# Designs tried in a protein design run: designed miniproteins, single chains, continued (5). Part 32

Each design is a single chain, and the fold is of that chain. pLDDT is the mean over its residues in the fold that is shown.

## One batch from the design tools (miniprotein)

Design m17149
Fold by ESMFold2-Fast:
Structure m17149 (fold): chain A 97 residues (1-97)
Amino acid sequence: METFTGSLVDALEWLYEKLRRALREGVAYAFTITEDPAAARAVNEDPSLAATYQVTVEAEDIGPATPEDRANMEAAIEALLEQLDWLDPARAEALRA
């Protein structure tokens, strides 16, 4: 199990990189994002607050990826990139390159 604590934007980038690496290595990852619900609502109203909103991400290697695990991780990677593009378009663009 690996843990990251930081701003929402930094945490989403960290998780994106972890899932991309897991897909390349053929391993499945389970993850949990722990958020303050009040802070999460505030970020939905004002995305600039994502830089000050702190989250904790826990990620665990759960072994070889099945086709279903791969599809789920690919969907998660796409969702993370879309969220990053909404919060910080320049950072999302750098990750696509």
Scores: mean pLDDT 78

Design m17150
Fold by ESMFold2-Fast:
Structure m17150 (fold): chain A 105 residues (1-105)
Amino acid sequence: SRAIEEGIEAAREGAEAARGAETREAVAAATAAAIAATGVATSAWLGERAGDGEGMAEEARRDAEAAVGAARAAIEAGASEEGAREAEEAAREAREAARAAEEEA
């Protein structure tokens, strides 16, 4: 779906930006983007899971890993711990959802 694709793209970009960021503001912005992207990807993937289980779990997992990377970079750079924690939690939920779909398949 378009939402999953956009979520994956944004999460990847957010993770990349966070890893390269040198300032708190840049890291915070990248982390916020990764959080939003992971949420979008997870919601879209879960919506499609009811009918389709092909390929979505792998993309959701990759999206979650990117968001976790962004959250770690944000914490290390001294960005908001709350924002980084929320990104990590969203990524973990996406990863767990992907896992559950895989086991059911």
Scores: mean pLDDT 58

Design m17151
Fold by ESMFold2-Fast:
Structure m17151 (fold): chain A 46 residues (1-46)
Amino acid sequence: EEEKIKELGEKVRKLIEEARQAYRRGDFDKASELLKKATELALKES
């Protein structure tokens, strides 16, 4: 389980990084979409 969580964390982290970049650009809509995707990915793994 922890090994899978570690791999999932890498994917979620990449989505969060993209969201952070979008947020910095003022693209809040895209940032929100990326955060939703990260949340869905995390919930699906649960």
Scores: mean pLDDT 75

Design m17153
Fold by ESMFold2-Fast:
Structure m17153 (fold): chain A 57 residues (1-57)
Amino acid sequence: TQSAVDQGSELFRQAAERLAAGDVEGAQRYAGQGAELLGLDPEVGRRLMRAVAERLA
C-alpha cells in the first residue's frame, strides 16, 4: 500500500519531467494533483511549478 506522501512525491516527479520537456501546463497539472494528495491547496503546487518555469526561462 502506497502512502499519500509516496503518491504525491511521484506526481511531483512527473511534474518535473513535464517541466524539463517544456510542458509547463502539464507540470502545473501534476503538481496541483500532488499537492492535493498531500492535503495542500492545489494552487500551491501550480504556483510552485510556474515559479520554477519562470526561473528556468
Scores: mean pLDDT 81

Design m17154
Fold by ESMFold2-Fast:
Structure m17154 (fold): chain A 102 residues (1-102)
Amino acid sequence: AAATRAAERERILRLAQKAAKSLMDGNVEEAIKYIDEIAELALASTDPEVQRLAVGALIALERMARDLGHEEVAKKASEAIDRIVAERPELQPYVDALRAAA
């Protein structure tokens, strides 16, 4: 249903915001928790838009973590992206394009 897709999108955006705040606050454990929750939502969803939004959020979080020196969080975000792509290989070109965009 359209309402379910809107709710999934809103949840991913909320989790991404919480993860970003946790990274800025230096709370590595909370950031990893939110990254895992975003990955679980992407894996549970059959909606390509929800999957792309989740992957985009994880790539942004991977970059932010690396820029802030939180290598463990960057690694967890990268592993989450790889897990999603392993289940949904059609997302690989999208991931590659986003990682190339500085």
Scores: mean pLDDT 85

Design m17155
Fold by ESMFold2-Fast:
Structure m17155 (fold): chain A 58 residues (1-58)
Amino acid sequence: MKVFVTVKGTDLGSVAAEVEKMGGHIKESFLFIPKLEVDVPANAVGKLKKIPGVADVQ
């Protein structure tokens, strides 16, 4: 499913690497805000919140 991940206090690339490592795909990165648009299995959304530097998942 498609979700937005808000990143705080870390590198967006580090969070993106962890998302891909768990089987998610980065669809977009936003230059003006610390957010990534990602596509992940619905059961993996809870794992996104465990990534260091993830502030929110929407």
Scores: mean pLDDT 75

Design m17156
Fold by ESMFold2-Fast:
Structure m17156 (fold): chain A 126 residues (1-126)
Amino acid sequence: DPEVEKLKKETEKLIAELNEELENLRRQLREAKERGDTARYQQIQQQLDDLNLAMGEARDEVLDEAARLVNDPSLSDRQRAEIFRKKALEYAEKALNTTDKVEQARYLQAAALYDQFANAFLARGR
């Protein structure tokens, strides 16, 4: 599906940009600490805390959903893969339509984890 491949490429680009932003913030945090710039340190720490909290909440929600689907005996591994793939696409679309960096990080984390679960269960269903 060309639309799915386009969404996947755009989402992968946003994930790469998020990872670069996180590394840049961590570097700036270290530099601010070394300079004794307390105000800048607190500002960057807050930005990192907001991003890490949003991504952590998304991970916990995805893991809870994955546990529910794994423990449902009525579902095949193929059906689990299809549900995870649908959720990955839903969160990818939310990420692309969000202008808030913290909410975008939340959605990108969920999309990436759901895609990983979809691929894992698809492999089991072979």
Scores: mean pLDDT 88

Design m17157
Fold by ESMFold2-Fast:
Formats: structure tokens, C-alpha cells, sequence
Structure m17157 (fold): chain A 85 residues (1-85)
């Protein structure tokens, strides 16, 4: 699956809600929001997934999260996708 910056916004939100507990290594969801974005990108790429987020754009994902109205259906879809990895 291909993940973009918008998908990472929803996955950081899921991590903050504890929805990724038991689905990804605990170290992936530890740290500040920027660190979690970097860890999620690295984790997804380690599972053979393509992530279309340029290096250094992690702060942009965190800024987008602050402005985004979170679609919980999209969060659940992405959590299910991560669980299947």
C-alpha cells in the first residue's frame, strides 16, 4: 500500500488515541509528534510499504494534524491496514 502525508496525519492521531497499541512496536509511538511521524514512516517502509513524504516534512504533518478535522472512518481504515501488515 502507498501512504501519503494525509495518511500519516490520521496515523499520528490513531497513535495518540492508543489505537496502534499492540499493532506496532511500542517504540514507534513513543516521543513527540515529529518523532512519531518519523518512526511511522520508517516502520511502514520496513513492512514494504511506499511512503510519499519527503524527508524534513514531518513538522508539516504535525501542523496539518492541528488544522485537520479527523474523519474517524478513515482512521479506522488505516488502523485496519496497519494491523494487516
Amino acid sequence: KEFNGADLVYLVNAAKQGKLKGLVPEAVVKGDDVTVVKNLKAYLESKGQKVTLPDGQEKAVVAALKQAKIDNAKVEELVKTVKAL
Scores: mean pLDDT 78

Design m17158
Fold by ESMFold2-Fast:
Structure m17158 (fold): chain A 85 residues (1-85)
Amino acid sequence: MEVTVEAEFETPEKAEEGAEVLASLARQFGVEAEVKVEGTKVTVRALFPSEDLAREFAERARRLLELIGAKKVRVELEDLEVELE
């Protein structure tokens, strides 16, 4: 299950704060996240072993981003049929 979180902030400094918050959250969930910061825009992608973990991450990420003043938050959950052998 792939989760993509996209957030836009008022300033680049707030975007960097958002990126750190999301990276920290991913570490707490035990997953590695790809974090990209483009000016005031933050994009985070992470692969989760279960839908439940992906949903918990998505909901917590949304709440944290809103608390730190994100203007726009988009969260996409994509079912990836990845055969992990």
Scores: mean pLDDT 78

Design m17159
Fold by ESMFold2-Fast:
Parts: C-alpha cells; sequence; structure tokens
Structure m17159 (fold): chain A 110 residues (1-110)
C-alpha cells in the first residue's frame, strides 16, 4: 500500500538520522552522556531495522511494536544528548523519533 511504502521511507530516513546522532554524540565533551546517547541511538536503529523487516513480511502488528520502541529509544537518546550539551545530536534523534511516530500512524492506517 502507499501508506506502507511511505512508512518504509520514513523509517529508513529515521535510521539515517539516528546514525548521524550517534556520530555527533560520540564526540560529546560529556563522555558518559555521549556514550549513553550513542547506545540509545544504536538500540533505536536496531528496533527501526526490525520494524522494516516486519513491514516487508507484512507483519504490521510486530512492525508497530518495533516502531513504538524505536521512537521511545530515540527520544531517550535526544534527552541524553541534550543533557550532555549536544544540540545537534539531540535535534537529529528527536527528528528521528518524530518520523518513527509518523511511520507508526501510517502502518496503523494500512
Amino acid sequence: SAEVAEAQRLVQEAIGLLARAAEAAARMADAELGRRAVELAEEAMGEAAAALNALQAGDYETAIRHLEEAARLAEEAARAAEEGGDREAAELAREAARLLEEARRLVERA
């Protein structure tokens, strides 16, 4: 469906944003919060990749659960980056969370 195709596009874009957020967070002056943000962004990327696999298999219920978890982890990555003073990493992770939430709503309409 058009909704599923758009959801897949948004999830792929979110994975790219999370990869960029992790790269920025790896260079944070606050090394502990930087490591936390990297770990959360990488976990969010893993959940987003699992959502893509579920969408390709036609398992929309499983995809929705992975998208919800990916968005939650992306928001946690954004908070860790923001607390550590990296606005770029925080904005990238927050935009990824927004795209993942939009993808979930599209899958729910499919």
Scores: mean pLDDT 92

Design m17160
Fold by ESMFold2-Fast:
Structure m17160 (fold): chain A 108 residues (1-108)
Amino acid sequence: KVYRIKVRAKKDLLFEKGEIRLELPFPEEVRNKKSGGGEVYDLNGEFLGVVSIDPHKETEETVLFKFGLKRELHEGDEFLIKGLHSEEDVEVWKKSPYFEVLDVEEEE
């Protein structure tokens, strides 16, 4: 199964050198999944870039999300994450304190 989620940013996601880096406090059970990465699109379907988990920056308490995006995202901005291959990938985003998951859809 492949999933698409609609997400709202709860705070400004600003970048340096074309990258946004967020340390996210995740429970250990979610942290060890090595999932939640995908492609980022605006609500009109424009490709904005990619997001990945950086495993070498993981701690016992956090994972590092890396966003290689064409634009900064601001608090209240809504975007799509595509290419999530499991329900566990979706749960990584739902447990993030920086994002609100507004909708979850199975891709055809």
Scores: mean pLDDT 68

Design m17161
Fold by ESMFold2-Fast:
Structure m17161 (fold): chain A 56 residues (1-56)
Amino acid sequence: ADVLANMDEEEKERAYKAIENGVQALAERTGLSPEERQALLEQAKKNLDAAIEKAK
């Protein structure tokens, strides 16, 4: 069973929140600038979206 192919909107939102929390924790530990943090967040969300589409 492919979790990505079966991911509904609610599960996708939960995954986005997990990404946001992970990036925030990383930024706090490493001192990332707001610009670097935003770039990582945007890239991670795009990667998840691409993976979901590819799994369908």
Scores: mean pLDDT 76

Design m17162
Fold by ESMFold2-Fast:
Structure m17162 (fold): chain A 89 residues (1-89)
Amino acid sequence: PLPEEIQALLPEIEELVEELAEKHGLDEETKQQLLDLALDAARLVLFYNLPEERVLELVLRQAKEKGLDLEVVRELVERVIELARKHLE
């Protein structure tokens, strides 16, 4: 199960992933991979208090290994980091 803090962000993260999937014509498998990376980014911010640059580095490395579009992943992760920061007050 996802932690409560990530569960609170899940609807907004799912909306961002859906928006990017529609914008870039991504299939369901790619969309699921983007969702997984977005949840990882949220976890790194909320539970490990990593700075934005480190979260981007770690998630983009995973995206590259999976053959994903790094510009799409970067846009998603930057927006997820902003959402997570707003929830930390």
Scores: mean pLDDT 84

Design m17163
Fold by ESMFold2-Fast:
Structure m17163 (fold): chain A 71 residues (1-71)
Amino acid sequence: EEYIRAAVTAAIEVLGLDVAQKVGKALREYAKTKPLTVENAIEVTRKVLKEMGVSDEDIEKVIKRAEELAK
């Protein structure tokens, strides 16, 4: 739950609300079927952002910010 909040907040700050909503939905769907670890949450976030056409530079900004917020 905390990791989902951190990732969604980071996505809002870097990319905006629409992208953040898609990230949050993907992480919650993943959590229903598999354990949501920090490592798995980062992987799911990267995959979703890449599928949405977000640049590698912006994906790394979101992940770095999410890691900062999760501490």
Scores: mean pLDDT 79

Design m17164
Fold by ESMFold2-Fast:
Structure m17164 (fold): chain A 96 residues (1-96)
Amino acid sequence: DLEEKAKEYEKKGEEALKQGNLLEAAQYYNSAGQLYLAAGKPELAAEYYQKAAELAQKAGDKLVEAVSLFNLGRAYEAAGKPELAAEAYAKALELL
């Protein structure tokens, strides 16, 4: 069950965040987003990819931030939001 696995990664991300491990939390939230997207929940996937991008930015990891923003773009496309997808992709490319 993809949605149950997504919730497990969501919980791991929350725990990492409580411990101050911003980059680890970002990676878990990216995994949760990917599973929510695969489960047909693109708007929920976008929420977790946004959280991942913000945490990666705070951690100073431009590569994880760019990956998170690229994934956010895909989630927005799946949600039928092409303008937001284009903006997310543009931000990701600027970091590389």
Scores: mean pLDDT 90

Design m17165
Fold by ESMFold2-Fast:
Structure m17165 (fold): chain A 66 residues (1-66)
Amino acid sequence: MDEKFERMKELLLALAKETYGLDPEEEKEAEEAIEKMLEKARERIEAGDEKTRERFEKLLKELEKV
């Protein structure tokens, strides 16, 4: 599961960089925001939230399609 969260962070950060052309400080802020959102999702999934797990996996597959 941790590998999927790392992959999601990578894809979301790449999407932000491609969309906005972030400078180094903006990239750091985006990465921190993404990490916070993913930590919350991970906590919910670990607590047995099946809907959050399904949404996370669907989003990951969609981002990988590009």
Scores: mean pLDDT 78

Design m17166
Fold by ESMFold2-Fast:
Structure m17166 (fold): chain A 72 residues (1-72)
Amino acid sequence: TPEQRLEAEFDAELERVKAEAGKMTREELYQRVARVYQRFADRASAELTPEQRDRLLGRAGRKIAELVRELQ
C-alpha cells in the first residue's frame, strides 16, 4: 500500500541517519532528523488519507524519539 511503501522509505532514511550519526554533530543530527520527518510529513499529507497520515506520522515520531534516545 502507499502507507507501507512510505513507511519503508522512512525506515530506510532513518537507517542511513543512524549509520552516519557518528560523523555528525548533535546539531547536524537534529537538523537531519527534522528534515527527514518534515519531508515524510509533507509526502504523507499529499499521498495518504488523513487517517493513514496520522498513523504513519505517529509511528515515525516514535521511531525518531527512540533514535534520539539511543544516541544520547
Scores: mean pLDDT 84

Design m17167
Fold by ESMFold2-Fast:
Structure m17167 (fold): chain A 71 residues (1-71)
Amino acid sequence: MKVTYVALAELLDENGEVVASAFGTKEVDSPEDPVELTFEFDLPPGKYTRKLTLVSPDGRIETREEEVEVK
């Protein structure tokens, strides 16, 4: 059974402002299959917070935040 995941990736600067965002969808043949999503951003060097929001096919929402450094 094919299922679709929806993902929103946001990059926040040191002040908490969203400076970049990308939206993606991933279709998999089974809900047990690993979901892999790649987003590319062209950003000036600095410290950012990467916020990923994933919406599963059943409507559950998961959010993950991670600090990243662009050199």
Scores: mean pLDDT 74

Design m17168
Fold by ESMFold2-Fast:
Structure m17168 (fold): chain A 95 residues (1-95)
Amino acid sequence: MSQRVATLVGRIIRLVGEIEDETDPRTRAALQEIVNLLVEAVRAIDEGDVKKAQEYLERAREALAANRDLLSPRVIADIETILRIIEEEIEAAKK
């Protein structure tokens, strides 16, 4: 579990780098919202709170869907990869 959490944290740090390089305030705000939701989902996984992790995962998916038009295809792909890994961890922790 901790090793997967470390991998997720590393991927999220790369997204934070994208926020720092973003000049459009709407896109920056959207990325910050998504990153915050991903961080909370990862914390919930690390704490073993599967229900809380699922809630933050769903909110992160909704935030991505609402802001897809503001994001580059590369950033969308990176977020979708993180969401997939979080979902896999939630499924693995179903007991």
Scores: mean pLDDT 81

Design m17169
Fold by ESMFold2-Fast:
Structure m17169 (fold): chain A 83 residues (1-83)
Amino acid sequence: QGNAQQGQILYKQKNCVACHGPNGEGKGGAPNFSIKGSYKREYSDNDLYQTITNGRGAMPAFKGQLTDQQIWDLVAYVKTLNE
């Protein structure tokens, strides 16, 4: 279970906003998280956790750079962008 407020801080500090946008709109092929329900069709909570942990394509891996709790905080924040 993640903390969305802490996730918002990490999202800015780790520069996620450069590719995903301030509202999760997506840029340069990054997925759009701002469309209601979109993440549930394409990305489960576990898929988001695995993607942040291990990276995917142009997205860097955060394993060893963030704790498991911090990764879940990011997942919780990303979920708010889909509401």
Scores: mean pLDDT 67

Design m17170
Fold by ESMFold2-Fast:
Structure m17170 (fold): chain A 70 residues (1-70)
Amino acid sequence: SSEEKDQKLLEEFKKKVEEIREKYYEGKITPEEAKKEIEKLAEELKKKTDNPEVIETVEYGVEKYKKELE
């Protein structure tokens, strides 16, 4: 179902954000690079779904993580 696909997209997004955060905490990337990678992940995810709830969740996640890097 489309809901199952959307759930998988959100789980993949969360996993990839965790990987970016891990790189940041290990000092492998700058805050600017981390923000850029998170934004790229969000844009790619938005291309794969028309579900407004998924889009809102991703946008909220981007803002939250960017704020943590300020």
Scores: mean pLDDT 83

Design m17171
Fold by ESMFold2-Fast:
Structure m17171 (fold): chain A 67 residues (1-67)
Amino acid sequence: AAEWDEAVALAGELARYLVDKVRNGEMTVDEALKEAIEYAEKNAPSQEARDIAISAARTVATHIKNA
């Protein structure tokens, strides 16, 4: 089943977007996380992939804020 590949690909895309936007000074962590969540809600191929990807993005955002 491709569910793990889809979830991992989406999670990686959201994490890269978040890190790139924050690191380039284009967005705050909270702004980038909000955009990443909205993207996942619109573009995720399944509810499971969406939930996994959003959870990963929130984890990355938390680590950036606490660094």
Scores: mean pLDDT 80

Design m17172
Fold by ESMFold2-Fast:
Structure m17172 (fold): chain A 97 residues (1-97)
Amino acid sequence: SLEYELTGGVTEVALASAAVSARREGDEKLAEILDETLDRVQEALDKGDIEGAIEALEEAIERIREAIAAGEIDEEMGEAAIKILELSKEALEEVRK
């Protein structure tokens, strides 16, 4: 599906861009979570596993929230990343239908 290919590609670019931005701002913990999430999303999408990609995004959102609460990630950067992950998850859920 073109929608599957485009949504997957946009999700991957959004995560990669967010990780680069986090590193530029010195938030290595956020960048690490985003890089690990990108790897998991890419592997799931390569296999046609939309549910696995959605689960990876949900786990990343939880990890970032916990790291913000622990003071390990900047709140503004973390909340921006969560918004990107939530939008990516919503887009994949629409393609799944």
Scores: mean pLDDT 86

Design m17173
Fold by ESMFold2-Fast:
Structure m17173 (fold): chain A 76 residues (1-76)
Amino acid sequence: AEELGERVEGKESLSEAEKEEVVALATAALLAALAGMAPEEARALLEEMLAKTAEIENPQEAELARATLEAVLAAL
């Protein structure tokens, strides 16, 4: 079953449903921004951005950034 029922994992953290919505919106926005770029160049940029997610101090932000970049790569 597809269940997205977790509201809050930690104090003031996003719910799983909210995380999914943020990733979906960010993925659409990044795909639109990359639409004028060659797919190979876009992939190289996204791979560099994925590497930089390790530098994100907030683990929730790192998770959302990584999920978004992986979704964009899969959609290219």
Scores: mean pLDDT 72

Design m17174
Fold by ESMFold2-Fast:
Structure m17174 (fold): chain A 62 residues (1-62)
Amino acid sequence: MQKKIAQVVGYVLRAIGALLDGDEEAARESLEKAIELAEELIEEGDKDAEAMLERLRELLAE
């Protein structure tokens, strides 16, 4: 489970980097991957992933 959390953080950092470079498409792709992994962690019973998913959805302006 901790490895998936690290991957979610990695995708979020990539999204921030892409936004700073002006690449909105790459940023959205990275955020979508982070959301996908966070949803898997929630289904596995990780309550910390639930808070993370809420924040990621906010970043996508959903």
Scores: mean pLDDT 73

Design m17175
Fold by ESMFold2-Fast:
Structure m17175 (fold): chain A 64 residues (1-64)
Amino acid sequence: MPSEEELFALAEKIYEELRKQHPNLTDEEILALTLKKLAEYAREHGVPRELFVKVARKLIEKYS
């Protein structure tokens, strides 16, 4: 199971990869896609909902 730091680092990597692939999308749209992919990862790897919510909140605060 990933730590909060590892999950946040993964989320930022997904965000930057999506931003490079979709340069015409807004920050809000990239953030929404990032959260969707992160939620899928969390489900596959048994990440607790509380940990996912903490990381999602940090990601929203940083990129919104």
Scores: mean pLDDT 83

Design m17176
Fold by ESMFold2-Fast:
Structure m17176 (fold): chain A 55 residues (1-55)
Amino acid sequence: SDREDAERGLAAAEAAPTVAGAIAGAHESKRMAEKAGDQELAERATRLLEEARAA
């Protein structure tokens, strides 16, 4: 499901060995979470994206 895909993508992004990987994973996770209607998960992905961009 989109929500499970978003959760998996977020976990992969958090574990990414590169900043580029974290950014790409966070973007995809946010898109999947928004499609699933999971606002909390979308906010988590957005926060990770901002943190990765700041690093």
Scores: mean pLDDT 79

Design m17177
Fold by ESMFold2-Fast:
Structure m17177 (fold): chain A 73 residues (1-73)
Amino acid sequence: SEAEEAIEELERIVEEARRLGLPASAILELESLLGLALIAKGVGKVAGDEEFAAEMAKKQLEKAKELLEKYLA
């Protein structure tokens, strides 16, 4: 599903940030975005709203990409 694909990318971003040695505050922010995406997936499944889960996961993924770019600049 689109939500699962976005969550897998979020997990890879968190792993990359850890490997790059980003500060604990950055890792906390990225982990929080991943957590929100996982919660949205669970809520979407219970409500039968796959589109909501996908949109929320993609939104958190976009924020994570922006955060990573800011720390690499």
Scores: mean pLDDT 86

Design m17179
Fold by ESMFold2-Fast:
Structure m17179 (fold): chain A 82 residues (1-82)
Amino acid sequence: DKEIKELEEKIKENPDNAILWAELGYLYLQQGDYEKATEYVKKALEIDPDNAVAWEVLAKIYEKQGKKELAKEYLKKALEIR
C-alpha cells in the first residue's frame, strides 16, 4: 500500500536507518505477511541490535505464529533495552 511504498522510498535514501526497517516490518506484520515482517525486522536488528521496537515487532510475529516461548524471550529483550 501507500504507507509501505513511502517507507521503502525512505529506506532507499537512508538504508542504515534501523527505525525505518523496523517500521516496514511492523506494516508487513499488520498485513499478516510474517515472512517479510521477520526479514525486515532482522535487517533492523543487524543495523542496530539495541532497537527495542524491532525486538517488540519480532516478539509479536512469533506470538502470531503461536511460538509463545520465543515471543516471551524477545519481548523481554525489548523491555531490557527500554
Scores: mean pLDDT 83

Design m17180
Fold by ESMFold2-Fast:
Structure m17180 (fold): chain A 61 residues (1-61)
Amino acid sequence: MGSISLPEEFVGKTVAEVRAAVEERLGLAPEDQVVLVNGAEQTDDAYVITADDQVSVLPRG
């Protein structure tokens, strides 16, 4: 699958919470996910997503 745009329900959630939701909904393990915030990979799982952020998730490989 290509990139996945996240719904606004993730505003105020951490990157770790987004990874868990993607794993639950799509079966992609957190280590197999690339989380992009405003086009750049966000590696800090404690980062809190804001309403102005564009967040997408891509599979690794």
Scores: mean pLDDT 75

Design m17181
Fold by ESMFold2-Fast:
Structure m17181 (fold): chain A 62 residues (1-62)
Amino acid sequence: MDLLAEAVAPVPKTGPDTLELRPGDRVLVKEELPNGLWLVESLATGETGLVPKSALRVLGEV
């Protein structure tokens, strides 16, 4: 099952593979990368991208 997570800090769009998030935005975690980046899907926009795991708080499995 995917993990549901919420942004606890703003995430700027820094490149083509990154996703912009604001605090309170909810995402599904699709893949956890060993470099501390997580591939996520925004529930608000449906866009996918990489965000730092430190900007997210896991809420539970979906």
Scores: mean pLDDT 79

Design m17182
Fold by ESMFold2-Fast:
Structure m17182 (fold): chain A 57 residues (1-57)
Amino acid sequence: SAMEEEEKERLIKSVEELRAQGLISEEQAKEIIELAREGKLEEAERLALREVLAAAA
């Protein structure tokens, strides 16, 4: 759906920004983006949150 594609693009952009800021590694960013591309948006979002929280700790 259009909403799903928009959410996917938004998540990918956010993940790329987190990597650019050094909050997550390139490997972590690639893993999250792959999950998003596979349509596993909830898993991708949970992984992104977990990685960011780990980096902030």
Scores: mean pLDDT 80

Design m17183
Fold by ESMFold2-Fast:
Structure m17183 (fold): chain A 59 residues (1-59)
Amino acid sequence: GAARSAAAGAEAARAGHAAGAATGVWEKQLMGDDSREGYRAATAGDAAAAYAAAEKAAR
């Protein structure tokens, strides 16, 4: 149902945030715009996919 799908989306977003916090040290150690841009693109893609699924379920 919509509530379950929305909960799954919220959990995915939380997992992404937690992973980002855990890897914050890695981002500070990485030197290079390509590495930083790749990390941002991957994180943004996962968040966008999770929110798209939650929005579809809420519809």
Scores: mean pLDDT 53

